Designed miniproteins, single chains, continued (5). Designs and how they scored, part 68

Each design is a single chain, and the fold is of that chain. pLDDT is the mean over its residues in the fold that is shown.

## One batch from the design tools (miniprotein)

Design m18351
Fold by ESMFold2-Fast:
Parts: C-alpha cells; sequence; structure tokens
Structure m18351 (fold): chain A 95 residues (1-95)
C-alpha cells in the first residue's frame, strides 16, 4: 500500500539523517585530510544509494494522495540537500 511505502521512505530519510550526523562527527575527529575525503566519499555513495531507493519507492506508488506525493517529494529534496552539503565539505577539503 501507499502507506507502507511512505513508512519505508520515512525510515530511509531517518537512516540518511543519522548517517549524515555520524559522518560529520567522524570527519571532525579525523586529522588527516585524505582520510576525511575518503569518509565523505563513502557517505556520499551511501546517501546516493538511499536516495535511489527512495526514488524507486516513489515510482512504485500507483495512486498517492496529495499529502503522500508532497511528503515523498520533500524526502527526495532532503536527501539531495544532505548529499550536496557533503559534496561541498569535500570540495573545501580539496582546495
Amino acid sequence: SEDEIMKRIEELVREAERLYARTLEEVEKEKDRERQIEILERAIRELERIREEVMKLMRSMENPSREQAAQATAAAIRLTGLITELELRKRRLEE
């Protein structure tokens, strides 16, 4: 059902937000720039995997309500934002 799909999307967003927070903590504790970049690259790849799973779940909904469609779109935007923030942090380290 669309409700079960939405629950899974919400769980994936929470997983992504936890991964993002852990990644920032790991980067802050790391003193080696190359290792900081590696940590960010691994996290970006995992967030991209989560985003693709969310996109597949969104495409699997046959008849979402307006609220469900809006929530799913907001989830995809949030995940893109997290990826963008880590990419910007990585770019700053590469300067």
Scores: mean pLDDT 89

Design m18352
Fold by ESMFold2-Fast:
Structure m18352 (fold): chain A 98 residues (1-98)
Amino acid sequence: NTEELDRMFKRAEENKEKADEAIRLASEGIDLSNASPEVKQKIVNLLIAARLLYSVGDFEGARKAVEDALNIAREAGAVTPEAEEKFQKAIDLLKEAA
């Protein structure tokens, strides 16, 4: 019915707003990291991929891309506690967006 469809559209809009906020937080996480320019570029590429994924409704794929970005920072020894907090908030928002 139309009421169910309207609720689905509202949820989709709210989910997109949460995903946009998640990418903003992950971008702040990059800035708060001590990663090299090369590592930061790899993370930015994953955030671009995440944005493309949730634009087509793949919030799970977007979450995995942000988790991969955090793991790259961790493996490079580049994550600060402040950066990790921002990435974790981003991951949590993408989980809520599903």
Scores: mean pLDDT 84

Design m18353
Fold by ESMFold2-Fast:
Structure m18353 (fold): chain A 65 residues (1-65)
Amino acid sequence: TEALEVLQNLRRYAEERNDTEMLEVIDLLEKALEGYENAQKKVEEWAKESNDVSVLVKYIEELKE
């Protein structure tokens, strides 16, 4: 799905920059996605609206709520 593809791209980006915090966030998102089908749709929508890390941050905030 597009959501998984976005997460894979974000993971590569974080790995290139050795961003440990971002990698932990991505791992959490991947696990959440497996349990939440609605989360997949949200990630895809946010990815379309923004091409930066703000999409990931917004998603994590919603998962915590």
Scores: mean pLDDT 66

Design m18354
Fold by ESMFold2-Fast:
Structure m18354 (fold): chain A 85 residues (1-85)
Amino acid sequence: MDAAVIAAILALGEEEGATLPEGTTDADIRQQIQDVLETLEKMKEEYKDNEEINKLIDEAIEALRAGDLVRADELVKKVADLIRK
């Protein structure tokens, strides 16, 4: 469930901090991917001065656009980890 994992990481960055519950719906998951893209674009603008974070966000956006959810998940996770530190 790549989309669910990405959404959970996004929630961490949005200061929700909770892991997603088991209520994952197919249509809901696809919508969450779209929200992730929007949030990553916004975060890239906010962290444009931080090369490390900005670079990872850019790669995550590319992976999501290519449909490589596994790669996007790993990149988003790295972004969330750096932001929380």
Scores: mean pLDDT 64

Design m18355
Fold by ESMFold2-Fast:
Structure m18355 (fold): chain A 97 residues (1-97)
Amino acid sequence: SLQARFDEVNELYEELLKEFDEEKANLISAIVALRTALGEDPEKVREELLKLDIEELRERLRELLREAVERQAARLGAPAEEVERALAQIDALIDEL
């Protein structure tokens, strides 16, 4: 299910947070991992992200996670209620940063 995939991503993100004390470094690492999984060059992504502030990085991460959920939901034919729950979990996760 879409929820199970989201739970896996959330668990990986929580593990990354425990390894790093710096909020900006954690956000950059999370975005780099996600965009690399989409086929982007990690070095180029990191260079782009180093120029952004923490608030911009939080919004970039939110947008990437929401977009990924919506793309997977469309591919899997997930019901609207499952998508809404997953998007709400993303918003909660980012707001906890």
Scores: mean pLDDT 78

Design m18356
Fold by ESMFold2-Fast:
Structure m18356 (fold): chain A 92 residues (1-92)
Amino acid sequence: NLSAAEAQLTTAAQYLEEGKLPNAAENLIVAGSLLGAVIGLSALKERLGGRSTNLAVWQQLVHEGRMYGVAEVSLREVLSTLHGIVPELKKA
């Protein structure tokens, strides 16, 4: 559901602004799952640069990246990628 994916992306963006990186990762995984159901999981992984859609892997990335100041940048890149899919699906 495209509207549900957009809602999850909006919530993820809010969590990123609040510095709630694990919560943002959870909403991004849900949005990715909804969009992946439309475009296919392999196409989604390709657009994400081979990044996993598995929540546990993303929670580990957030934990490790937070210690080194990179998790937020990675999550923002994913948010941008998933946001780019939404207008493409609206045109189709």
Scores: mean pLDDT 77

Design m18357
Fold by ESMFold2-Fast:
Structure m18357 (fold): chain A 70 residues (1-70)
Amino acid sequence: GPADVAELRAILRRGGASEAEIAAILAAIGQGDLDTAERLLVRLYLQGKISVEEAQRLGRLARRLVAEGA
């Protein structure tokens, strides 16, 4: 829902993800493409922009948003 989208954006912005990176993740979620969303989150983790705990939380948010139809 909207609250999950807001939380996902807030976590990504705090980590220093660009607006283009955030838009790409949300576009993948909106298309139901969880594999692409998770690959983009793994990239941010490997870049040191998000912690392992944040990556796990973001993965749960992405899966929930896809299940809800974004």
Scores: mean pLDDT 87

Design m18358
Fold by ESMFold2-Fast:
Structure m18358 (fold): chain A 120 residues (1-120)
Amino acid sequence: GMADREARIRELADRAAEEVKSLTNKEEMVKYAKDILETAEGFLKEAQRLLEEARKSGNPDAVRAAQEALDHAQRSLEYAKKALTAAEKGNIDEAAKYVGETVRHLFEAAEAARRIQAAL
């Protein structure tokens, strides 16, 4: 359920922060950044679908929550792309920062998605 996804995102956020700080080479950082990018792309696709369903419901609160989920999903994708670019350049500190921002926005998107469910 959504609660299971929120718990998983929190665990992934904590793990991402630890793993990024423990990575010792560029190739591992690039792989990690690509995995985070794929996750962000998946969330954006889900957020877009949730917005269309919210619009079909005719519920303004659901539409507002879905728009917030989409906005955070778009931000997570932007940061995930920046994280990959930083990782490819070997900038560990910048890659770690952008991975953290990506995971934070994914968590915010999940919370907004939960509010869609509550409004329907």
Scores: mean pLDDT 83

Design m18359
Fold by ESMFold2-Fast:
Formats: structure tokens, sequence, C-alpha cells
Structure m18359 (fold): chain A 102 residues (1-102)
């Protein structure tokens, strides 16, 4: 069975995968930059809420804080037109969280 920490990290991965899809759609010309920034803002709010729900779990708080930082960097990268940089950063964060679940 998954620990409470692992359940929180799985939810974070799901949120980040939603952001990854939005960024990929932007790279393929299927979504505007403005729409993708809204998806990142919503994902950031979801991760913040998830972190607050797990505030008593030091490991979850640490990993969720790093995921939130990754979304902030992706937001700034997209605003600067560096969409591929944002995608690579999100993909790296997803891989690191998935490794924590092994």
Amino acid sequence: MLSRTQQALKKAIEILKKVKKAVEDTLNGKRSVEETLKVIDEASEELTQLRLENIDDKEAVRELTLAEASLTLAYLSIRMGMIEVALKNIEKTIRELEEKLK
C-alpha cells in the first residue's frame, strides 16, 4: 500500500502532467501562451493546497515545495518565450517525483 507521502506525490505528478500537456500543446501551436499560463496558475494553486493538506509531513512538504518552484520557473520561461525550457523543467520534475515512488 502507498504511504500518505506517496499518495501526495502521486497527486503532484498528476497535476504536473496536466501542465506538461498544456506546454506541449503550446509548442505544437494548439494552445496560446495565455491559456497555458492560466493552466500553470491553476496547477500552482492545486500544489499549494496539496502542500497545506500535508503540512505535517516534512518529506511531502519538501517535494511539493520543489514542484511549486518548478512551476514558477516554467511560468517565467513561458512568459519569456522559452517554452521548450519550461517543458524540459516540468519533465525533469515529473521524473524526480516518479523516482521517489519506487
Scores: mean pLDDT 88

Design m18360
Fold by ESMFold2-Fast:
Structure m18360 (fold): chain A 89 residues (1-89)
Amino acid sequence: MEKEIEELIKKGLEASEKGDEETAKKYVEEALRLEAKKLGLSEEIIEKLLENQRKFNKEDAIEVLEALKKLRPEHREEIEEALEEIEKE
């Protein structure tokens, strides 16, 4: 399970770096769901956590992408394209 969660997080980060925010979100949600199940949380609580993540996803994604532009300047162009795509929504 720990390795599975780590792999999902890595796939989410890779998708985000490529500008595929929908795929990144999917992998992050799956990782969060598995971690919550590991902690013994009920399905109702897990659903509320995922709903909260979805509600703030645009603002959180913009903040993360802005931070990534500073940490990984080699991906600045791809990150800027992802930001433009989020703004269109």
Scores: mean pLDDT 64

Design m18361
Fold by ESMFold2-Fast:
Structure m18361 (fold): chain A 92 residues (1-92)
Amino acid sequence: SEEGIEKVLEAITNKDAELLREVSDEDFREFVEKVIEYAKSVDLPEEVIKNLEKAAKLPVSELKERLSDFIENETAEDAEEFLKKLAEALTS
């Protein structure tokens, strides 16, 4: 599943929505869990974490679609900064 998480990050950094489709539902769920762990580790506001946890309960297909749309419209210098922007976007 570490390879699956790496593929999601690669898809984000390269804006490759097709690569996201190759990621298994299990690996994608682990990726979302890692995003929540990261948000907690950098001490983001409690409401941000709540919104991420709420989003994590959505079907994987819906989350992949939302992430693909976000990738197409957002630019980030690195994956960590992109994840911060994603967390903020999910709270608006």
Scores: mean pLDDT 71

Design m18362
Fold by ESMFold2-Fast:
Structure m18362 (fold): chain A 70 residues (1-70)
Amino acid sequence: SDFETVKEYVALTSKLANEEGLSSLEAQKKALEKLGLTREQIVEAAERFGKEKGISSSGAGALAAHAAGA
């Protein structure tokens, strides 16, 4: 599901940053590589998750921006 995809990406990014001492951007790149996903796919999943949860457009945009590494 889109929620599980976003959750796993966020969890893996956090784990890589904390355990390997990677920068946020490096942890994001490595997480995407390990999951076999593109940044665009994570952004789309975050937007779909926001839509499903009834999050405001601002909240959905913030989630998508966070997923895109902005």
Scores: mean pLDDT 69

Design m18363
Fold by ESMFold2-Fast:
Structure m18363 (fold): chain A 90 residues (1-90)
Amino acid sequence: SREELEKLRELLKEFEERLRELKEAGTLTFEKALELAEEALRKAKEEFGDNRKILERLAGGLAGAMVEIGGFDGREVEEKLKEIVEKILE
Protein backbone atom coordinates (compact mmCIF):
# COMPACT_ATOMS: atom_id res chain seq x y z
CA SER A 1 0.00 0.00 0.00
CA ARG A 2 0.96 3.68 -0.18
CA GLU A 3 1.32 3.92 3.61
CA GLU A 4 3.60 0.83 3.64
CA LEU A 5 5.87 2.26 0.91
CA GLU A 6 6.02 5.68 2.63
CA LYS A 7 6.99 4.09 5.99
CA LEU A 8 9.66 1.92 4.33
CA ARG A 9 11.07 5.01 2.54
CA GLU A 10 11.14 6.87 5.88
CA LEU A 11 13.03 4.02 7.61
CA LEU A 12 15.49 3.72 4.72
CA LYS A 13 16.08 7.51 4.65
CA GLU A 14 16.76 7.57 8.42
CA PHE A 15 19.20 4.65 8.00
CA GLU A 16 21.02 6.35 5.08
CA GLU A 17 21.31 9.64 7.02
CA ARG A 18 22.74 7.85 10.10
CA LEU A 19 25.18 5.89 7.90
CA ARG A 20 26.40 9.10 6.18
CA GLU A 21 26.88 10.85 9.55
CA LEU A 22 29.01 7.96 10.86
CA LYS A 23 31.02 7.83 7.61
CA GLU A 24 31.72 11.59 7.75
CA ALA A 25 32.80 11.22 11.41
CA GLY A 26 35.12 8.32 10.49
CA THR A 27 33.28 6.02 12.93
CA LEU A 28 31.33 3.85 10.46
CA THR A 29 32.07 0.12 10.91
CA PHE A 30 30.38 -2.93 9.35
CA GLU A 31 29.14 -4.01 12.81
CA LYS A 32 27.66 -0.56 13.54
CA ALA A 33 25.93 -0.51 10.13
CA LEU A 34 24.41 -3.96 10.87
CA GLU A 35 23.18 -2.72 14.29
CA LEU A 36 21.43 0.22 12.58
CA ALA A 37 19.98 -2.11 9.92
CA GLU A 38 18.58 -4.45 12.62
CA GLU A 39 17.03 -1.41 14.37
CA ALA A 40 15.29 -0.38 11.11
CA LEU A 41 14.05 -3.95 10.47
CA ARG A 42 12.69 -4.25 14.04
CA LYS A 43 10.82 -0.95 13.60
CA ALA A 44 9.31 -2.33 10.38
CA LYS A 45 8.24 -5.51 12.24
CA GLU A 46 6.51 -3.37 14.92
CA GLU A 47 4.59 -1.48 12.18
CA PHE A 48 3.76 -4.41 9.83
CA GLY A 49 4.11 -7.59 11.93
CA ASP A 50 5.81 -10.75 10.63
CA ASN A 51 5.42 -9.64 7.01
CA ARG A 52 8.37 -11.37 5.29
CA LYS A 53 7.90 -9.51 1.96
CA ILE A 54 8.00 -6.10 3.66
CA LEU A 55 11.05 -7.00 5.79
CA GLU A 56 12.89 -8.45 2.75
CA ARG A 57 12.07 -5.31 0.71
CA LEU A 58 13.48 -3.07 3.44
CA ALA A 59 16.52 -5.37 3.82
CA GLY A 60 17.22 -4.95 0.09
CA GLY A 61 17.18 -1.15 0.46
CA LEU A 62 19.39 -1.31 3.56
CA ALA A 63 21.84 -3.60 1.71
CA GLY A 64 22.06 -1.13 -1.20
CA ALA A 65 22.73 1.76 1.20
CA MET A 66 25.45 -0.22 3.03
CA VAL A 67 27.21 -0.96 -0.29
CA GLU A 68 26.82 2.53 -1.83
CA ILE A 69 27.46 4.64 1.30
CA GLY A 70 29.54 2.26 3.43
CA GLY A 71 31.53 0.57 0.64
CA PHE A 72 30.89 -2.85 2.22
CA ASP A 73 30.94 -6.14 0.27
CA GLY A 74 27.50 -6.75 -1.25
CA ARG A 75 27.51 -10.53 -0.79
CA GLU A 76 28.51 -10.30 2.90
CA VAL A 77 25.93 -7.54 3.51
CA GLU A 78 23.14 -9.62 1.89
CA GLU A 79 24.10 -12.75 3.90
CA LYS A 80 24.16 -10.85 7.22
CA LEU A 81 20.88 -9.01 6.57
CA LYS A 82 19.19 -12.31 5.61
CA GLU A 83 20.34 -13.74 8.98
CA ILE A 84 18.91 -10.68 10.80
CA VAL A 85 15.55 -10.95 8.97
CA GLU A 86 15.28 -14.67 9.89
CA LYS A 87 16.17 -13.87 13.53
CA ILE A 88 13.50 -11.11 13.66
CA LEU A 89 10.83 -13.39 12.11
CA GLU A 90 11.47 -16.17 14.70
Scores: mean pLDDT 88

Design m18364
Fold by ESMFold2-Fast:
Structure m18364 (fold): chain A 68 residues (1-68)
Amino acid sequence: SKVAILPSDLIGKSFTPEELSKEIGLDQKDIALLNQDKKLVKSKGKLISTDPAPGEKVGIGSKFVFEA
């Protein structure tokens, strides 16, 4: 299995869920895409935080928080 590294320049950029999933190389079903109100993101929004941190290995269960 190839391990992806989370790019350091993603926070502050705007993505749809599909665009972010393609950027990191994971399926949307394998990651959490929520806004600050803990609601599912369905449209383009600004990415404000990530878990794991930028520069760390990204995989199934990674969390991404968009501006509400």
Scores: mean pLDDT 79

Design m18365
Fold by ESMFold2-Fast:
Structure m18365 (fold): chain A 96 residues (1-96)
Amino acid sequence: SADLTPEEARAALEAARGSLEKAIQAYENGDLVTASVYDTAALLQLSIAALSGDPEIYREIAELVREAADRYEKLGLHDVAEQLRRTAEYFEEKAK
């Protein structure tokens, strides 16, 4: 995690938050193509944030991903929600 500044990691995390919100809105509207594009963007942005190695960033990734999992569960996307919950658990453990 030598290549990312805290500011860069924070910017990637906030970009991921925005992408997840747009993905969820697209799913709610039945626009699966737009949803897939923003889901992919969010995954890349979270991966960039994780390169920081910062436990605080890991905790915030876990919180964001768990919140997204709850919202996808409500949309009936159970497999995606389960995968996101496991991702959140992974980052929660890394943050310790």
Scores: mean pLDDT 86

Design m18366
Fold by ESMFold2-Fast:
Structure m18366 (fold): chain A 66 residues (1-66)
Amino acid sequence: ALDRAKARQIRLFYASAGLPEPDDAALARLTAEHTLDEVRAALQAAMREGRPLPLDPAARPPPRVT
């Protein structure tokens, strides 16, 4: 079952990183497969490196080359 408190914290992490909120399926996977500390660490690493989150394999932002 989806842990609603954990899902809420994950949504807040995504919002703080300026990312769209994950849907219920993504939240269910994240809450089942990852701890809050793992999600936070992945978001911090992605922000430092300027790369898409390893937890969002389909994320495809358009490149800016100007």
Scores: mean pLDDT 64

Design m18367
Fold by ESMFold2-Fast:
Structure m18367 (fold): chain A 88 residues (1-88)
Amino acid sequence: SELQERLEETLELGKEFVELLKKENAPIAPELEELLKKMEEAVEKKTEEGLKEAVEYLEEMQRLVYKYAKEKMPELVSEIDLSKKLEL
C-alpha cells in the first residue's frame, strides 16, 4: 500500500534525524527514539490498525520535534526538510 511505503520511508528519515539529534546531545533524542521504535513496531504489523497507530505516533513525533525545534534548535530544523515529513 502507498501508506505502508510512505511510513517506511518516514521511518528511514526518522532514524537519520534521531542520529543527528544524538550527535548534538539534544535532550529530546531519547523520547523521539522511543516513539520511533513504537512507530516501527506498528508499521511491521502490516495491518490497517497498525498503520493507523503508526500515523498517530508520527503525528506525536511531529508535534514534539516541531515544538523542540522552535524553542531550542532552529538551526537543526534548517538542516532537515521537515515540510516533507509533515505532509503525510
Scores: mean pLDDT 76

Design m18368
Fold by ESMFold2-Fast:
Structure m18368 (fold): chain A 77 residues (1-77)
Amino acid sequence: SMEERQKKLVEEQLKLAKEELKTVKDPELRAEVEKLIAEAEKAYKAGDYKTALKHLTEAGVLIGMELIRQGLDKIFP
């Protein structure tokens, strides 16, 4: 079912987001990502997988941008 596929995707994305959060060094960005992950977990527990995926997508974008920034800091310190 679509709900079962979305549930599995949310579970996989939650695991990935929590792992990638360990690479976030900026405290303000870390707090925002942690908030988005917490909101995604709340939506997941409520069975709202669409809302959970939205928050996880937002977290992923923020983490991705930070990883690019950290890479640039190593090249252009």
Scores: mean pLDDT 83

Design m18369
Fold by ESMFold2-Fast:
Structure m18369 (fold): chain A 90 residues (1-90)
Amino acid sequence: LAARIQELARRLKELSKTLEPELSALLQDAADQAIALARDLEAGRASPEQLADAAEGFREGAERLEKLNAPKEVVETLRGIADALAEAAA
């Protein structure tokens, strides 16, 4: 799961490069948060509650961006991170 979260976060960073600067910065920050959570998961430092809370945040972020007509790949990548975090929390 940690490796999957890291790969999705890397993809989110690549996708952010094609977007406006403000949105790019927000998505890069989100990707860095996902990478930090994946590292904590590998180290056994991530709690199920922390992972579940983060998963909800990424899912809500994806829903908000979808309503703003953000690129489908960005929305799908954020949902993928949310799903992986939720799976890690279980």
Scores: mean pLDDT 84

Design m18370
Fold by ESMFold2-Fast:
Structure m18370 (fold): chain A 83 residues (1-83)
Amino acid sequence: MTQEEVDEVVEELGLSAEDKEILRDIVEGREQEREKIIRLVKKMMEKAKVVTPVSLEEQAERVADFILEQVRLRRNGEEVPVP
């Protein structure tokens, strides 16, 4: 995820300055605490009105795990799909 994509998401969802910093830290690999990532993802999904057949919590956990994997692959110099 690029810095430009982070800025677009923040503006579209109306995230606070604190949430913007957490999102930036996550995508840059500085924030690796799974619980913090899950909380932010869940909040973003709620603001985006995401419909899911499972709980928002369960879906947010899956998205958080995906984000952590993408950050890990990028850190290893591997090519990762753009969201």
Scores: mean pLDDT 68

Design m18371
Fold by ESMFold2-Fast:
Structure m18371 (fold): chain A 86 residues (1-86)
Amino acid sequence: KKEEIVKEIKEILEESLELLEENKAAIAKELGLSVEEMEEALEKLRERLEELVKKVSELSVEEAEKLLKKMKEVKKETKELLEKLK
């Protein structure tokens, strides 16, 4: 069901943003940014991800499932990168 896949994608995006927010000071330091600049970047990222979710609702079920699997992989990789940053 496409609606269930879209919901899971939203959940992964929210969890990913939460992870970035939790680690924003470490990420900002690594990238040579201020924490304030990192907060602004995360706000813009949130807006872009909301737009992506709207577009996902127009995908076929098969395309949405493929995207969901890819996003789960990206989230795992992001967690590993953040762990190394600490």
Scores: mean pLDDT 76

Design m18372
Fold by ESMFold2-Fast:
Structure m18372 (fold): chain A 80 residues (1-80)
Amino acid sequence: DFEAFLAEQRAQVEAWLAQSPLSEETRALLKEVVDRLEAALRELLAMDQAGAPKEAIDAKAAAMAAELKPLAERTNELLE
């Protein structure tokens, strides 16, 4: 169940954030990354369920990955 999977991932991230002594800036950035990834996965799943061709789904996934790349790189810099 995709919704159960997303709920579990969200719970794990929230539990990790609650136990981690992170700055407000780092917490806000991690929340933005998680929110954007969840939204992207929901869009891709909706396209697949609507019967979109694999090429369209792959193109959308690549575009989303390109949009998220700078945010992911910044998050990695803060977590190193």
Scores: mean pLDDT 75

Design m18373
Fold by ESMFold2-Fast:
Structure m18373 (fold): chain A 89 residues (1-89)
Amino acid sequence: MEVKLTVFDGVIRDGVAVFRSQLVTSEERPVTMRWEELSGPLKADKQRIVKEGTTTTSTLEGRAKEPLIVTVLIDGKPAASGRAELRES
């Protein structure tokens, strides 16, 4: 199965960081996306996942202190990962 992961840099505004990642697959499969800090598990305030056919988008809102890593699981198996840098706007 073909997998394309796009990870957008997180943007801080008024003390809140917003991270976004989009996954495109060649066929529809169960997808889970997990966000983690480099130092350990993220205490996420709000994660939203939207699935539209073969496209899955994850948005994370919260207080992030570091760049995040997004890990994609397809059918419970790790399939892709990417790093999101943190930027202030």
Scores: mean pLDDT 76

Design m18374
Fold by ESMFold2-Fast:
Structure m18374 (fold): chain A 55 residues (1-55)
Amino acid sequence: AQAARDAANQTALDAEGERIKKRFEEASKGTPEEGLKINEEAVADYEALRAALAA
């Protein structure tokens, strides 16, 4: 059913979001410049995953 796939896709996106949060926590202990770069790349990766799952 479509609903089952949508639920699985949402779970995958939620898991990716949690991984990004942990990555930011680690980056916040480093340089601010590294944190900004990670933020831009993480947003791009998250949007790419979301677009792929929506296709």
Scores: mean pLDDT 74

Design m18375
Fold by ESMFold2-Fast:
Formats: C-alpha cells, sequence, structure tokens
Structure m18375 (fold): chain A 74 residues (1-74)
C-alpha cells in the first residue's frame, strides 16, 4: 500500500543517515580491507537500487551494512 511504501522510504532514509554518520565517525580507524568490504556492500546496494530492487530488499541490505559498521565500531 501507499502507506507501507511511505513507511519503508522513511526507514530507508533513516538507515542511510545513520550509516553515513557512523561511517564518518569510524572510517579513519578502519583497515584498508575493512574499508574495501564497506565499499563493496555499499556498491551492491547502489546496484540493487539502480536495478529497481523492491524497498524491502534495499532496507534489508542497509540494515546488514549498518550491523557490520556497528560491529567494526565495537
Amino acid sequence: SSAEEAALRAQIAALRDEISRLYAEIASKLTPEQREEVTAMWSAIVEQVKAGADLETVKAQLEALLAYLRELAG
């Protein structure tokens, strides 16, 4: 429904903001290999968006990236 889509878009926006904020805080402390893994995960999400992936798929991938960044943060 339109309401479900609006809720998913809001959740995706919040996830993107938190990922950007957390990455900015920790990027300088990451190894080159960890930065490469984060870049690969982000690039995969961007390609899914370009391919027209559904909002639930995009949300799940952003949640996975955020979880990985939180693990790296420690």
Scores: mean pLDDT 88

Design m18376
Fold by ESMFold2-Fast:
Structure m18376 (fold): chain A 84 residues (1-84)
Amino acid sequence: SSLAAKATALGVLATALGIETGKYDEANEFLRHVLAVLDALPSPEAQQRVLDEALKMVNEAVEKKDASLLPQIKARVDALAAEL
């Protein structure tokens, strides 16, 4: 499924960020938080919207090799989920 594939991609990107920066605990906590947010959302469409945003922002963090962006990404995920 597209949702399962996107969730897997998020896990891969979060893991890559943890490896690149040495911030494994922060990357793992971020992934756990986003997955919990997704589980609380009312529809697959809402889950897809949040996953697409998270993937874009985590990909940018990976490109910048900057795990300090994770709290900002979490805040954006939470804000977006509140609108859905």
Scores: mean pLDDT 87

Design m18377
Fold by ESMFold2-Fast:
Order: C-alpha cells, then sequence, then structure tokens
Structure m18377 (fold): chain A 82 residues (1-82)
C-alpha cells in the first residue's frame, strides 16, 4: 500500500474516532477527504484505498466508513471507464 493511501486511511480513522464530531460531520468529512484524494490519486492508489475501506467498513460497521467506501468505489469505477 502506498504511503499516500496509508495517510488517507489514518486521517479517515482519526475523523471516525473524533468524539467532538457528530455522525453526520464524520460522514461529510470522510467523503470530502476521499473526493480530494481521488482528484490527485492514480487509479492504482484509488483501488488500494477502495479495497482497504471495504475491509475497514466490514470490520468496524461504521456508517461513515461505509460512506467513504461507496464514494471511493464509485470514483474508481469512473476512473476505470476512462
Amino acid sequence: MSPEVKAVIEEIKAIINDPSLSELEKELRVVELVLRFASTASVEELRELTEALKELAKETGSPAMKAAYHVAEDLLKQREEE
């Protein structure tokens, strides 16, 4: 996994574990982070992120993590169609 993908995953985990944020704020922030990362990421990095988020969503059951995974998957699909 690339250092950039690891950094994004750690930021997403930090957002999800932040007790000062509401569940809606967590979801909005992780989605924004995924969108921002995808704008500069390679297809390979986006694929690595998508697979990691899929596993984390299964392990944690977090709604915000599931939202991050779905957004990453949709973005990856669009990039693979290019």
Scores: mean pLDDT 82

Design m18378
Fold by ESMFold2-Fast:
Structure m18378 (fold): chain A 81 residues (1-81)
Amino acid sequence: SSEELIKIMEELLEENRDKFSPNVLEVIEEVIEYLKKNPEASEQEIMDYLSKLAKEKKLSEEDIAKLLRFLSEWHRRYQEA
């Protein structure tokens, strides 16, 4: 469910908050708000929105790599829920 997706992302963000730059934190927080406003959003729509935010916030290659690792763990936890 969208509520489970949001909860897992929020929990994962709090576990890793100290490891992220302010720009990565802003991207993740904006994705969480997008999920709250768009509970019917598909995985593709979520990924498209995230890609748009990463470009707008001008994430470095290192920050993009950290974000991708975060998303992989988020996806893994959701699949196990």
Scores: mean pLDDT 82

Design m18379
Fold by ESMFold2-Fast:
Structure m18379 (fold): chain A 102 residues (1-102)
Amino acid sequence: MPKIEIEGPDEIKGGENATFKMKAANLPQDAYIELEVYKGKDLTGELVARSARKYVAKGGEAEVEVTVENLEAGKEYLAKGIVRDLKGNILAENQKVLKVVG
């Protein structure tokens, strides 16, 4: 199975920046990887940041990162790592929630 890992803080203080890194490995076919950050606990929230899309060859490994600046106290943010095939179909995804304390 494809392995997707999201690295980043679980909790930070309001007004600070957070950097999320997505690592993807063991891909079953050529794909693009992308990391998105939403303001909110799920994907119904506002998209606030997105990494560059990166091509990864079958069986390859790659990483992308994204930084969200000036995080709002009392909010949660969802980092979502997505692997898409060359036609745009989702092959795999993973997610991580960040809490921002004030």
Scores: mean pLDDT 83

Design m18380
Fold by ESMFold2-Fast:
Structure m18380 (fold): chain A 56 residues (1-56)
Amino acid sequence: SESLRALTPEQVRQIGKLLGLSPSTVSHLIRHDPSALFTRALEKGVGEEVLSLLPE
C-alpha cells in the first residue's frame, strides 16, 4: 500500500502498460484496492515485473 502510494506518474504508466490498463485506471486501483491491481498483475503473469517497479 505505502509502496504503491509512492509511485510516480511515470511508474504508474509503466505498470499500466504491463497490465494493459490506462494510467488513470492504475491510479484508481491504487486508491481503492491495491490488492486488485496486484491480482491483475498475477492474472497477466507480470507480477514480478510490477514488483520490480516498486521502490523499496
Scores: mean pLDDT 72

Design m18381
Fold by ESMFold2-Fast:
Structure m18381 (fold): chain A 78 residues (1-78)
Amino acid sequence: KKKEEALKIMEEIVELLRAQGREDVADSLLKNGKLAIEKSKDPEKAIEFLRKAVEALRAGDWLKARAYLTEALSIMEK
């Protein structure tokens, strides 16, 4: 249930990355992010940072978005 929510937010991030010309980052996130979400025991905490990444991407703040994405993946890889 929470994994489905995380997957939907990640797919939104992937589309935003592609729209901004960051296709290599989007492809990497699709491959690694889906696996991380499926394996994650704590998707709820990761969802918080994924949502922050969406807001940063919509604001055009790539450095902030990258930081939030890195944190979300780190949480899911535990």
Scores: mean pLDDT 79

Design m18382
Fold by ESMFold2-Fast:
Structure m18382 (fold): chain A 78 residues (1-78)
Amino acid sequence: SGVDEAGRLGAKADPEAARKAYEALTSGDVENAVKYGREVARLGAKAGGNPVIAERMETDPEFALGAAGSAAAAYLEA
């Protein structure tokens, strides 16, 4: 899905942003998980060249959280 793709591409583009998303999720910091999830999704959209993904992440907090989860999973695989 677009959520999983954005998270994985974002983690590839910036592993540090993926680490921050992972730390926010594991500490129960939902506010920062959404913040870093959006950052990762934005990086994923930039890497993929897809403005539709970039637009979606701004309007959907569930998309941002999903992207954070996908980025965290990719970070742990490294």
Scores: mean pLDDT 74

Design m18383
Fold by ESMFold2-Fast:
Structure m18383 (fold): chain A 99 residues (1-99)
Amino acid sequence: GTLDFVFSQDDNNVVHVKIFLDGKTIFDQKANSQKQIDMVSMQIRMILTMFADQNHKIVVKKVDTKDPIFQSIADILLNNPSTRSVVDSIRKRVAEKRK
């Protein structure tokens, strides 16, 4: 299947994150505080990990946010076209930081 990611930010600095699996909304969250940004970021990483075995194609439809955490996630998604490759990239980065 295909996972479509949409990142948007409104004039009140609220970040909206939507994820679609084959056109069906599977994730729709708002973040308007640092705690919510960190929580939503963690939830996105968990979703990617859960779908890694099925190797879905990743498409980033929109990146309209100035938040550095969500921009970092979008950059990883843009450079890794499948859930398996994204998870492998994340695991490699974590391993390098932990020795």
Scores: mean pLDDT 79

Design m18384
Fold by ESMFold2-Fast:
Structure m18384 (fold): chain A 94 residues (1-94)
Amino acid sequence: SDELREELLRIAEEMIEIIKKNSDNPEALKYAEELEKLLKEMKESEEWSDEQIRRLMTLALRALSILAEEKSPATPELAKLLAKMERIAQEILE
């Protein structure tokens, strides 16, 4: 589970960087900021709740949705990372 935890955090960090580099949309940047705050809490926590993992996925999906609507060239890469996160999250979820 530690390897899956580290991988999930790494992918989420990559998604945040892509969103920040590829969007000037205030809503997308707000979701990136909420993702950063959640990741900080998760890194400092010995245990993750199902709610934390689901919120991580929800925030990532909402940011992706905005970039997709704006036809950002980063959309395919972000979608690929989200798909990876979904697989890992499903394995971690209790």
Scores: mean pLDDT 85

